# Designs tried in a protein design run: designed miniproteins, single chains, continued (2). Part 17

Each design is a single chain, and the fold is of that chain. pLDDT is the mean over its residues in the fold that is shown.

## One batch from the design tools (miniprotein)

Design m4562
Fold by ESMFold2-Fast:
Structure m4562 (fold): chain A 78 residues (1-78)
Amino acid sequence: SKRLEEVKKILEEIIRISKEEGTPEEVIRDLENLGHGLLDSIRRGWPKETQLAILDSIERLSPESAKPLLEKLRELVS
């Protein structure tokens, strides 16, 4: 779906920015795993509360420079 592709694109951009900002490799792996989890939760139609909990974890691990993308991601998930 268009929404799923947009979410995927934003997640890929957040990871790119995180790498550019020098985020540790372990945290990048956690972000990649959480991103896959978010995409799977959306694809399977899991509860919004579950999707938002994964998003909250992504936000917690992301750099401040990713904030505009995180805001867009929250709008798509909410």
Scores: mean pLDDT 88

Design m4563
Fold by ESMFold2-Fast:
Parts: C-alpha cells; structure tokens; sequence
Structure m4563 (fold): chain A 64 residues (1-64)
C-alpha cells in the first residue's frame, strides 16, 4: 500500500515535469503509471483511472 502511494506520487511528479519540458509521449506514459499505482494503492481501478485522466488533462493544459 505505502510503496504504491509513493510510486504514484513519483510518477505523477515526473509526468508533470516531462509535460513542462514538452515531452508529451513520456508525460502520458508516466501519467498512466501514476494512475496504475494509485489504483493498486487504493484497491480501486476507478480511482487509478481518474488520476490517469486528470494527469493527462493537466499535461495537455500545460502544453496549450
């Protein structure tokens, strides 16, 4: 549980960093990983999917 939350946070932060650099494909990949680990941590696919969708939207918004 705790390891999955930590990994989700690390992948989230990396996704946002890559988005700021304009690396869209890598940002999306890390966003999906963040969602996956959050889903594992919470025992809920829906929660993980929601985080992935949120991060993908944030990535697109950062890029304009």
Amino acid sequence: MNEYIQKAKEYRDRALELARKGDVEEARRYAREAGYYMGKAMGSYSVGEGLEEYLLRETEEILG
Scores: mean pLDDT 74

Design m4564
Fold by ESMFold2-Fast:
Structure m4564 (fold): chain A 87 residues (1-87)
Amino acid sequence: AQFEKDLAYYKKNYKTLKKLSADEQDCVRTEVVAYAKTLLPHAKNAEEDFLLRFIVHSEKPNTVVECSQEARGTAAYTVDYLLKAAK
């Protein structure tokens, strides 16, 4: 549910999104890992499973408590794009 909302936000607003700050870029990395963890049990094929596990394995410690909607939208779009490319 949250993934679909964040993805929809990005698709609606991508033309008006400002350049992400360094903190927002770190937030994108953290949210990409969080989405990958959520989607991993629902992987549709071996390539999708491999990609999601690879993303999860790239996890780094982060102290960011909450992310901007722009950062979450960018992260959701990144995961969606990578999963489509893995087919």
Scores: mean pLDDT 76

Design m4565
Fold by ESMFold2-Fast:
Structure m4565 (fold): chain A 81 residues (1-81)
Amino acid sequence: VSAEDLKKLAEQVLELEEQTQEAARNDPSRFPQLYRQLQQQLKRLDQMMERASDEVVRETEQYLEKLRKKREAEKAKELAK
């Protein structure tokens, strides 16, 4: 398992999360399918993290923390308005 594969999967998870939120708002008929796909990709990410080397796990965790902090900061600013 490579860090690049994990990063790509993490990005796909974030994209599915955005699509799922959009569907919940604008197209509820698509929500169950997207939510199921999101759940499956999250499970896959966790399994790949368990099988990855300590170095790859550290790189992936740092990348995800950076993305989450960026997202939380943007969301907090948007909600504070």
Scores: mean pLDDT 74

Design m4566
Fold by ESMFold2-Fast:
Structure m4566 (fold): chain A 73 residues (1-73)
Amino acid sequence: MLEKLIEEAKKSVELNKDNPVLTAKSYKYLGDLYEKAGKYEEAAQAYENMIKVAPDSEREEFEKKAKELKEKA
């Protein structure tokens, strides 16, 4: 069930908050789940939080994706 996966992903963010790499991965997964659920505003916010701790190589791609998702919300 998608809702349960979203809750597990949110808990993963909290559990890994002191590890930037794991936090970024958890936010990316959370964003992917929100996008699948059609929750575009929440998905954009998750990707924006991921960008704050993500490697520079992924930053541009997900900044663009977050902007596009906000246009849909």
Scores: mean pLDDT 78

Design m4567
Fold by ESMFold2-Fast:
Structure m4567 (fold): chain A 100 residues (1-100)
Amino acid sequence: GKATEAEIQQLEKTLKASKNASPIEKAKIHYDLGVAYLYSGNALKAESNFKKAVELAKGLDPQLEADALFGLSYLNTVRGEVSAADEYYKQGIKILQSLV
């Protein structure tokens, strides 16, 4: 919708301004972009942004890494890629279980 389009534009501008930001700050922006693109129906940009969020959050923010993996799992479920969806889901759960 119009609100999602405005949110995507704001997040893309923030990302461009954040080239010197920490990996975690960039991971959060990529995660938010992944969610916004998923809501807008842009599956390819959603996937790219969730993968970047996983890469940047790895070893630094386990909750964010797991959230991005669950985003990838949901995206692959929508695509009918059951095996990939299950694998991403299991990776995310394993990370969260390691926090307890």
Scores: mean pLDDT 88

Design m4568
Fold by ESMFold2-Fast:
Structure m4568 (fold): chain A 73 residues (1-73)
Amino acid sequence: ALTPEQLHLRQQILQVVRESGQPLSAEGVQVLLRSRGLEASLERVTEVLEAMVEEGQLVRQQDSKGRFTYGLP
């Protein structure tokens, strides 16, 4: 089961993705979370993003340069 801290992080990720209106890289998500007062390592942000993709909360895409971005389904 997810901890309350992990659930809060996931909710904030969903909000920043929704508000951006565009798919975001893991680094982009990290920067926007920091602007909201949430500090997380890039590795932790990437792990949570991948878990949210597996659970159908986000979709992972590749840009024209093969970089992964994360957006709403």
Scores: mean pLDDT 83

Design m4569
Fold by ESMFold2-Fast:
Structure m4569 (fold): chain A 70 residues (1-70)
Amino acid sequence: GELPSDELLEEINKLLKELGLPDSFKINKIIDEATVVLAEILGLDTSKFKIGEEMTKEQAEEIKKALKEL
């Protein structure tokens, strides 16, 4: 799938900071363990988030949407 833009990742990381979530949840282009934990907290399907794989634009948009619904 298409990769998320640097701007989209920055928007998400800004939302995480504004919501008071710790810097350990900062997202990157590669899915890490913290990203899977964040997805679980947000009520997303964690089976779609595979550690070590590149994050898709669709996955980044889902995280952004879930954060805005908090």
Scores: mean pLDDT 84

Design m4570
Fold by ESMFold2-Fast:
Structure m4570 (fold): chain A 77 residues (1-77)
Amino acid sequence: ELEELLKKMEEALKDAEKAAEASGSEEVRRLLEQVRKYYEEGKKNPEKAKEYLEKALEMRRKAEDAAIRAISERGSA
């Protein structure tokens, strides 16, 4: 169902937004923009929404990983 797929992409977008805000990282912000792009593409191309959801979830995971890395680097002496 398209609505469910878009809802999951929206949740991934919110998670990526939180990661960008917490880390202040430019890399995380770029990954956030990728999640946003896949969300928009999913809305425009419903037949490919499942594929775009998978890509959005992958980018969200990379954003969270990059945020953890950036926070750890900032905390290093």
Scores: mean pLDDT 80

Design m4571
Fold by ESMFold2-Fast:
Structure m4571 (fold): chain A 84 residues (1-84)
Amino acid sequence: AREEALEHLERAAELAERSDSPEGAAVAELARRAIEALRAGDERRFASLYTALALLAVAASETDPEFAEEVLRLLREALRAYEA
């Protein structure tokens, strides 16, 4: 579960780092911080960072809907893996 969640978050971070989206850098930073929190077992920090990341991805849908949809898809897969 945790390993699969980390894999999906890594893919989200890599997508954001390669994106030309104005929000790409911020999404990548939050995704990397969420990965660090999850690896450290800091579930409260992970939850806060995941929430911030999801809200930023939703906001990005106004500027780059395709980027936002793919990030949100990866975040949903990460959450499902984490909860399993």
Scores: mean pLDDT 84

Design m4572
Fold by ESMFold2-Fast:
Structure m4572 (fold): chain A 62 residues (1-62)
Amino acid sequence: MKQQLQQQAVQATTQGLNDGDNKKTAQQLRQLSDQAERQGLTDLSQGLRNHADILDGKPPSG
């Protein structure tokens, strides 16, 4: 599951770069972060949330 979530995050980021829609990419990364948290993948969840915050122009949330 961890590798699948990481791959989905990479795909979402790559697609977001092509579309130029940072807000949409940030939303997708937050959804993946929530899935990672439910699976007990706390480090991955936090990393995805921080990346989403950066794309949203917000300071990283830790």
Scores: mean pLDDT 72

Design m4573
Fold by ESMFold2-Fast:
Structure m4573 (fold): chain A 95 residues (1-95)
Amino acid sequence: SMAEYVIEKLREAARELGFSEEEIEAMTVRELMARIRAIDPELADRLMRELAEKAGVDRDVWENPEAANEEQKEELREKLEKLFEALKKAEELMK
């Protein structure tokens, strides 16, 4: 599922940054993202881009939303809502 993909991606990034398995298991999605962003904001931005792409967001629209037409902007809103719902489900699964 998208929620499981979110959890795995965030946990992989935290391991890469040197967090222990105990620390990772104790953190929620929000806490993982906040910790990753505090240490490596570029990695956090790359992760959000990858999660958005997995949710179906077009890369060109993500990188330059001002150049997007109304149909592309509506599609972006729908895909971002899907991503936010997946983040909520991931948070619930992590307790």
Scores: mean pLDDT 80

Design m4574
Fold by ESMFold2-Fast:
Structure m4574 (fold): chain A 55 residues (1-55)
Amino acid sequence: EPLRPTRRITSLNEAVQLALEQGIDELEGVRLFRDEDGRIYAENLYTGTRVLVTP
């Protein structure tokens, strides 16, 4: 993929990195979802860890 708007996607990577910092090893078990408030959460299904990424 020659284009890749990575600039915006970086925020998602930061969410994953924050989740990993909290001890999330399995990216397959981590899911990202948006609240009605527009906030993005990263949650690990294995550990139950949840982190707010962006408001």
Scores: mean pLDDT 56

Design m4575
Fold by ESMFold2-Fast:
Structure m4575 (fold): chain A 68 residues (1-68)
Amino acid sequence: MKELEEIQKKFLEYSELGTKYSQQGDFKKSKEYYLLASKYAEKGGDLDSAKQSRDMAEMSEQQAKLQE
C-alpha cells in the first residue's frame, strides 16, 4: 500500500550507491547496496531488475574476495 514511486526511488538510490561504492573499491558496501536495490525491485514487482541487482551483488562479493 506504499506508493510505487517511493519503491522505485529507493531502488534507484540503492543501485546508484552500489555502483558508487564499486567504483571506489568498497566492494563490501557495493554488495550491501545492490542487495537492498534487489529487495526494492522485488517489492515493486520488477523481478528482472531484482535478478540483475543480485547478480551485481554477487560480482561485488567476488571482487571483495580478490582483495584478501
Scores: mean pLDDT 83

Design m4576
Fold by ESMFold2-Fast:
Structure m4576 (fold): chain A 71 residues (1-71)
Amino acid sequence: ELSEELKKLIEKASELIAMETDPNVKLSEEEKKVRKEVIKEIEKLTGEKIPEDASPAELAAAVFKAAEKEK
């Protein structure tokens, strides 16, 4: 079962990924800051380094790895 902390990170990451994959949407500076914070929290859970400029696909892969480590 996934922890509440990981569930919240998955929710936030999914919203950011959806926004970035929409060609009509650009992240604000505030949303970019939240994205960096989400990346740092995933790094803590997985123990793997993620670039701050990671693509939406790379961020999605990192989230899936975090979920797998909770098994």
Scores: mean pLDDT 74

Design m4577
Fold by ESMFold2-Fast:
Order: C-alpha cells, then sequence, then structure tokens
Structure m4577 (fold): chain A 82 residues (1-82)
C-alpha cells in the first residue's frame, strides 16, 4: 500500500531529520520538509496544498506547535489503524 509506505517513510525521515539537527521536536515548517522528503523517498510528489493539509491536520489534532517523534508515531499509528 502506497499510503502505508509513505507513512513509514515519513517516520524514518522525521527520525533522520531529528538525529541530523540534534533537535527533539519538529515545527510545522520542519514537518513540511520531512513530509516532502518522505514523498520523494516513496517515489511520488505531493503538492504544497497536500503537504499543508497534512501538517495542519497533525498539529490541530495534537493541539501543539511542535511534535516529538513519539507524538508523531502515535498519531500515524492511529491513522494506519483507523
Amino acid sequence: DLVEKFLKNLLEEAEEYLKETGKKKLSKEELKEVIKRAAERSGFTLTDEDIDSMVDTIFKDLGKKEVSLEELKKFLDKVLNS
């Protein structure tokens, strides 16, 4: 499933971004970049509108301005199991 592959790659790209930057949390702009990389790694491209929609949904549901890897994993696990 392309969606499951994308969400797995999204978590992997988020983890790599955090390791590379030494940060523990992602802002909206950082998550947009991570999503863009995950789409590229999964062999497709997303529009800026699609990326903005995904990021807005994640941050709205979590009620935060920054997300940890653990928070992102929990959110995506709910999406995959819904």
Scores: mean pLDDT 80

Design m4578
Fold by ESMFold2-Fast:
Structure m4578 (fold): chain A 96 residues (1-96)
Amino acid sequence: MADVTVEQLGANVQRITGKLKKGEYFTVTVPKAGTLTLVNGDTKEPLELRITAPDGSQTDVTLDRGEEYVIENAEAGDYTLEALKDQDIDLYVIIS
């Protein structure tokens, strides 16, 4: 489990910040099926994560600064986000 700070910015928006070592992970809970959007906010380095969906499917994503990754028709449940490298994160999570 990664040492991350989670800030609730609004009903559907969280900001997640912290330092991750390669292989450390954190969880994002989607309370109801919808759209899950991940935005790489204000980092100087690409964000490299492995996303594991509630069904166990995995996707590796690389997000440059300001880039977003959208999971349309996201299943309700826990999504695990694992660091593929040592990195600082500043991630916005939007559930709609």
Scores: mean pLDDT 84

Design m4579
Fold by ESMFold2-Fast:
Structure m4579 (fold): chain A 100 residues (1-100)
Amino acid sequence: MEAEEQARKAEEGARKAEEAARRGDARKAAEYALEAANHADEAAKLSKDKEHSLEGLFGGGVGAVAAGMAYASGEGKESAEVAARGARNAARGAEIAAKG
């Protein structure tokens, strides 16, 4: 229930990161990827299934790494696309955690 809300927020973060990536805004894409990663971590903590919880944690970790890489690389379409992919992986992990 609450895990499903966190998964929904991670999905919103992923969509915003993808929008930022389309306009080459690496900083905004990184910010939204971190937001998605945070919500994936919260979904994992709310999961009652260890396997689904691990998927949420893995997705969140990948999102955070992608956001850090985009920030370190500065502004550019490639860096923004990396952040958007990380955010999408975080949203996927959050959805899996919410289902278990």
Scores: mean pLDDT 71

Design m4580
Fold by ESMFold2-Fast:
Structure m4580 (fold): chain A 81 residues (1-81)
Amino acid sequence: MIVVKIEEDGKIVGKLVGYQKGDALLIGELWVEPEYRGKGLGSRLLKEAVEKSGAKKVLVDASNKGAIKTAERLGLEVVEV
């Protein structure tokens, strides 16, 4: 299990929970506080999780359009589940 958090002013403003599935990382949770959206924090969370897991692709819930879009912008292989 991979957990990545971003803190600003001592508060958690973004979090990702991922699960290693072979060469893939299943994104279980990815959120950024509304006031901190648009600052690239979602991209930072996903990049750090991929670096820590060594994953070559990400598995993302097809209903989570924001996470899919973020992963595609980073040039990651995305598999909708």
Scores: mean pLDDT 81

Design m4581
Fold by ESMFold2-Fast:
Structure m4581 (fold): chain A 79 residues (1-79)
Amino acid sequence: SMIGKITEKEVEELPDGTKIVITGENELGNVAKVTLLIDKNGRLVSATIESSAAVPLPTAAEVEGAMLIMKAAVLFPKA
């Protein structure tokens, strides 16, 4: 695909929340990793973005991944 894509997703369930790591790559070979911590109530506690590029970010894959995780947390909050 010519558009940025998610290459890796990791979901770790913790007693008081969920840790989600999403790695994306764009067509230029630039890699970005998003780490999200979501509370047991589905609230975003922290978000960390790591990028191999100094160009304007975030990549589409990062934005899509973050929005997907946030929506999943709202629709299916982990008890």
Scores: mean pLDDT 64

Design m4582
Fold by ESMFold2-Fast:
Structure m4582 (fold): chain A 65 residues (1-65)
Amino acid sequence: MKTLVTVKGSASAEQKKAILQILKDLEKEFGVSANEITQDAALVKRFEERLKEAGLAQDVELTYL
């Protein structure tokens, strides 16, 4: 299923940059695009885990479609 990733407007510029960097790091690590990550439940879970480790999970909302 597709997952909608929403970055909250309350996130700072630094937090938004860090969130995008985590996504790019996953793209490089797994050789996939951001769109492919959102379609893979295991990769979405890994993205969520990295957001929690970085203290950024509260600034991102994941909606499973």
Scores: mean pLDDT 79

Design m4583
Fold by ESMFold2-Fast:
Structure m4583 (fold): chain A 74 residues (1-74)
Amino acid sequence: MSKAELEQQVREHVERGRRAIEAGDYEEAIRHFLRAAEVASQLGEGLGQGVLDYGLSRLPEEQRPAFREAVAAA
């Protein structure tokens, strides 16, 4: 898989995560941000963490513990 293909996958998963938040589907949003971070980590050190930080910042406060637990389990 090329760098451009990985970058596209990151963008697609981040966009789907944002749309899931808009729909109130926080479990789906968390899954998409975790997948985006996994793919982003293949592009460079720290890029996965950047995606995780973004996802955490977009979630309601009450959903952030669930996101942190999912990150720790991955």
Scores: mean pLDDT 83

Design m4584
Fold by ESMFold2-Fast:
Structure m4584 (fold): chain A 83 residues (1-83)
Amino acid sequence: SPQATQTITSSSIIIRTSSQQGMPQGGQMFQQQLQSGYSQPIHIFINSSGLTIQASSQMSNIIQQAMTSSGYSSSNITIYKIP
């Protein structure tokens, strides 16, 4: 399929890709660090420019740390604060 959508945690994290590029294995480590009962949805968009994440300000630091620890470059990660 030209696009893919994947839910990677019980905390309502949704990964969407704008291309046929799949989610890297690093996503599993990201899942483990976010299992702490977050009730707010997290949207992750993967495209040729990198990762875009939408999350609350309280979660954005934890999410960025988890993604960086999973092998993602911080320069390729954009986190937008959800109001």
Scores: mean pLDDT 47

Design m4585
Fold by ESMFold2-Fast:
Structure m4585 (fold): chain A 97 residues (1-97)
Amino acid sequence: VEELKELAEKTKDPVERAKLYVRAAVALSSASGIYKSLGDDDLAKQLEDEAVQIVREMGEKLGLPKEKIDEAVKAVKEGDFDKARDILVSGAEEVEK
């Protein structure tokens, strides 16, 4: 996760940064699903919460309205990573022009 964050900070392109953050969130959510299947609900919830934090951090860095950030977070919690990516990428494109 730190490695993806470092790469995102070095990346000047907001769209590429959004893609990197979504990849980090997907990885954490995938791990959460595995731990849920193993019966480790506590660790699964911690990983899901980390995925949510990654999406919030990206939304804040892009200057997205709180409502759009909350919508992307909700999409991640529901496993709709396509919607979360579309919200963040669309927001990044608006910042870029």
Scores: mean pLDDT 73

Design m4586
Fold by ESMFold2-Fast:
Order: C-alpha cells, then sequence, then structure tokens
Structure m4586 (fold): chain A 100 residues (1-100)
C-alpha cells in the first residue's frame, strides 16, 4: 500500500541519516558517504522490486532519487548540510508517492 511504502521511506530516511552521521564521524570523505548512502538506497530499491513487486516506473524514480542524494552528499560541506540534504530528498520522494 501507499501508506506502507511511506512508513518504509520514513524509516529509510532515519537509517540514511544515522549512516551518514556515523561515516562522517569516522572521517570518511563526502564522496565516500554519498557512495555508502547510495548503496543503502539501492539495497532498499531491490527489496521493493523483489518483495513488494514495485513497478518499473517506481524503481526508476527511486534510482533517480538515489543518484540525487549521493550527488548532494558528495557536495556537502558540513554534517548538518548532509543530514538536511537526506531529509529534503526523502521528503520529496514521499510527497511524490502520496500523489500516486
Amino acid sequence: SVEELIELLEKLAEELKELAKKEWEAGKSPQEIGDAVRKKMEEFIEYLRKEKKASEELVRGLRTYAALIAHALAQAKSLEEALANIEAVLKGMIEDIKKL
């Protein structure tokens, strides 16, 4: 359902913020943090494709957001900016899904 997908994305947003914070505190570069977050999103997208039978259109849309978040994180100059970028991208995804 749309409601279940929104709950999964809200949980994902928190997991991605925790991952980014952990990697930043470990001294990883913005590029490495972006790559780690993208990998986590790609794993989530595969879960939706295999277990939730997500449409090809939804999968493509989510992969576009995964690329956008990785790019935004690679450009982040602070942890606060990185976390704000994750929040903004995931909120955008949730609002687009609510319109379906």
Scores: mean pLDDT 84

Design m4587
Fold by ESMFold2-Fast:
Structure m4587 (fold): chain A 57 residues (1-57)
Amino acid sequence: SLPDLSVAELMERLEAAGRQLGLFPRDRRLSGGEVGRWFAGLSDADRARLAALAKQL
């Protein structure tokens, strides 16, 4: 499971994981609000992949 993280720490991990998986833009860093919006737009499979990678970071 994910450790107890602040929302900011969770958004940072999701942003890093999303860039690594090519699900988020690589040319700029997303803000926390943008990370949430991009995450909500992903398929269930891509959200699962992103969450799994974020747990490892």
Scores: mean pLDDT 75

Design m4588
Fold by ESMFold2-Fast:
Structure m4588 (fold): chain A 91 residues (1-91)
Amino acid sequence: MAEKLKEEILELTKKLKDKILAGDTEGAQRAAAELARKLFELYQVDKEVANESALYFGNVMTDSRDVNPEITDAALGAFDREATRRAQEAR
C-alpha cells in the first residue's frame, strides 16, 4: 500500500541522513539503493505520493550535501544506479 511505502521511504530518508552525518559512506550508499527500490515500487502504485516522497528525499539530500558533499554525492550515485537498474528490469 502507498501509505506503508511512504512511511518506509521517510524512515529510510532519515536513516540515510544520519549515515551521511556519521560519515558512513557504505551505509549511506546501501540506504540510498534501498530508497531507490522502494520509491520505484511506490511509483507503480501511486505516482502523486511517489513524487511527494521524491521531493522530500531531494530536499534532505540538498541539506546533507551542505554538511558532507562527498558522501551525499556517493549516496546519490548509488540511488541513480539502482533506480536505472529497476527501470530497465521492468521492461
Scores: mean pLDDT 83

Design m4589
Fold by ESMFold2-Fast:
Structure m4589 (fold): chain A 66 residues (1-66)
Amino acid sequence: MDPEELEREVALAMARMMRAIARQSEDREEQIELLRRALALLESVPPSPEVEAERAELREELRRLE
């Protein structure tokens, strides 16, 4: 696996974990913080269809919490 692909895989796994934790949290501020961190992480890696799909879902969840 090339370094760019590995970076995307790790970022996606971490972002998905943060999103799952946010969905289990009853604290709105914690949910927002975790989703923002997940989105920022995915914005720092090279784009791919899977990264873009996860980013879109994170943006939608953030909009619904406001």
Scores: mean pLDDT 81

Design m4590
Fold by ESMFold2-Fast:
Structure m4590 (fold): chain A 69 residues (1-69)
Amino acid sequence: MRIEEVPALLEFFEKLDSEEIEELEKELKEKGTKTAEEFIDLALDFALEKGKISEEEAEEIRRELLEVL
């Protein structure tokens, strides 16, 4: 999946700084996400834990991304 095809995901990554993106990549590699859904869930949980998005925003992004998958 290309990030450019999912505006909500692009906006999400813009909220993270370069260090947070590297931390997320490391966590994704350690968890070994096998599906796009697992990737999305992990990324949203990470942003929620860092306080970059609200729980309501996370639910909206998740819904939108699952409809595109």
Scores: mean pLDDT 69

Design m4591
Fold by ESMFold2-Fast:
Structure m4591 (fold): chain A 96 residues (1-96)
Amino acid sequence: GPKKYTLTPEMYKFMKEVGFTEKEVTYAQFVLAFSEYIQKEKLRNTEKDPNILDVSGTILGEIAGKKELDLRKAELEKLLDKLIEEAEKKQEEEEA
């Protein structure tokens, strides 16, 4: 099956907001959770630019350290890749 990543405490807190209870996720499941969170919280700025996500005051904004994510600049993909990299590093550290 696809590679699974052990969630960091920060990622696990986010995943619970979208109803995910597993401690390990695939890349595809993590992408799906991001998409579901964006839709649930209505983060798309449809009045100004639908390619800008307003993440201010959300758990996603806390994780990103930003108030907005620009989809045209791949900022959402960059955030996802960063979180997966951090999860891999934590897993390697705990296995050492």
Scores: mean pLDDT 76

Design m4592
Fold by ESMFold2-Fast:
Formats: C-alpha cells, sequence, structure tokens
Structure m4592 (fold): chain A 103 residues (1-103)
C-alpha cells in the first residue's frame, strides 16, 4: 500500500488529490503543507492552501499561487503532498504525473 497523489493545474490554482488507506486529518494537513512547499520551491512565488476536503481515504487540497502554474510546478505540488502524507502515515510515496489545463 502506498500514498498516491495526483495534481491538476489551471491558471494559478492546483488541485491535488491524495489517496491512502487510513488517511487521517493529520496526514491530510501534512499533505497540504507539502503541496504548498512544492509549489513555492518550484515557482519561487508565495502559495496558499485555500481548501482541504477529506472524503474517506482521500484528501482534496487546493493551492493557489501568485504566479501561473506549469506542469513542473503542478507535479512538485503532488510530490510534496505525497511526501507529507507518507511521513505522517509511514507508507511509501507515489506521485503521479501532473496535468495542466490551458484555457
Amino acid sequence: MAVRAAGFGRGKRAVVTVEADGLTEEAGRAAAEGAKKGVEEASGAKAEVTRIEMVGDRAIIVVESEKPLGEETTQKAAEGAAEGASRALGLPAEALPGIVLKD
């Protein structure tokens, strides 16, 4: 069993979905912090977590950046989220490729 994360970017917003067996609120919070740091490190810009929604073994995290997101920044958000949740749960991390939607 692994922590899996996938990121979807559009404009300045990234939506990261994290899935893990027995996902806790603590792990969801760690995933959100990881996603934010991933965006900030890749973009060099400030980011904010605007939503964390827990649905069973899934967390949906919305991160907004000061700068438009590319595929690399969206993937770094997913990697950060997977690593954060992985540390909280003691499970391996697996980040899926990010997807960026153009208008």
Scores: mean pLDDT 82

Design m4593
Fold by ESMFold2-Fast:
Structure m4593 (fold): chain A 99 residues (1-99)
Amino acid sequence: SEEEELEKLKQKIEEASSDEEALYIVKNSVILEVPIGVADIGDALGIQSESVIEDLKRALSVAKELKKVTEKRGFERSVVYLDEKIKELEERISKLEST
């Protein structure tokens, strides 16, 4: 399940030895990166879809949960990356819902 994959990701970040390792884990997370990539392709093709909005909302939830774990670990670089991603996702969702 998506919940099981998120919990595994959170555990990997909790076990990370450095901010650099945590950032690598975040940037290579399928449950965060794939929905964003699909949305980017949709934007390039001019396709607007309810499923894309749902996928972006799930990615936003994932990013927020990963931010909590990185903050507790003091991984400042990962926190900054996730904050920027959260802002981008919130803006994209707002724009799609306004159209």
Scores: mean pLDDT 81

Design m4594
Fold by ESMFold2-Fast:
Structure m4594 (fold): chain A 70 residues (1-70)
Amino acid sequence: MITATLIRLDDDHAVLRVTIEYENEEEKKAGLEKIDQMVKDLESLGYEIVSRKEKEEGNKLTIDIYFKKK
């Protein structure tokens, strides 16, 4: 399962928090490929990716994509 939440930091900056729940490496890989597509979609909409932070907790991977409007 994959879920995404938008968190506003200030007027120009936001974080897209994506959570991947996986039971094996193959599911984790599929989730990461979806995140890759989300990043491409953000860039296509005119956003700039500033940083990316990853956190793993058991069978859950949370990726925070920090971005801003160009």
Scores: mean pLDDT 80

Design m4595
Fold by ESMFold2-Fast:
Structure m4595 (fold): chain A 86 residues (1-86)
Amino acid sequence: PIVAPPLTPTNALTVEDAARRVQEFTGIPEEEVVRRFEEALGLGPDAGLTADQLLVVAELVQELTGIDALQALTALLSGREAPPIE
């Protein structure tokens, strides 16, 4: 009994997955990023992020690092290093 659930372009990233990727491209510790997400969204590390919540996360990264929110979002989805652009 395999039913394909609705998929989003965000690949259903969890808070922990997003925080780990932010650590990889910003150098901010994963635990600190998770804390910031919990404060902003009220979500635990295992919570799946919606597209709207990923935008909030990208905006938080922009506030903390100055990296453009769209570039932060792209890095979150791809798990790649984002260049430091102010």
Scores: mean pLDDT 68

Design m4596
Fold by ESMFold2-Fast:
Structure m4596 (fold): chain A 95 residues (1-95)
Amino acid sequence: SELKKLEEEVLKRADEIVAKLKEQKKKIDELLKQDPQEALKAAEEGLEEASRQAEEFEELAKKTGRAGILAEASVGVMEIGFSSLAVSSKNKLKK
């Protein structure tokens, strides 16, 4: 069915996006030790990208139900990660 194909594509896309965001977060974690100002910029850019992807999956949840909800939730975890990294970067810059 067309719905089953869409569900499979949504979950596959979510896995690929989360993998890329995890790689980006790892690079920012290393950058935070060397340059908190560049780490802050990268963390804010990562948060913006993760938020856009979460919004796309929220719209797809209206068509797929569970698949889109799970995709949105997985990207939402990355939003929290980038947000925490931005806060940590700001705290280092205030001293």
Scores: mean pLDDT 86

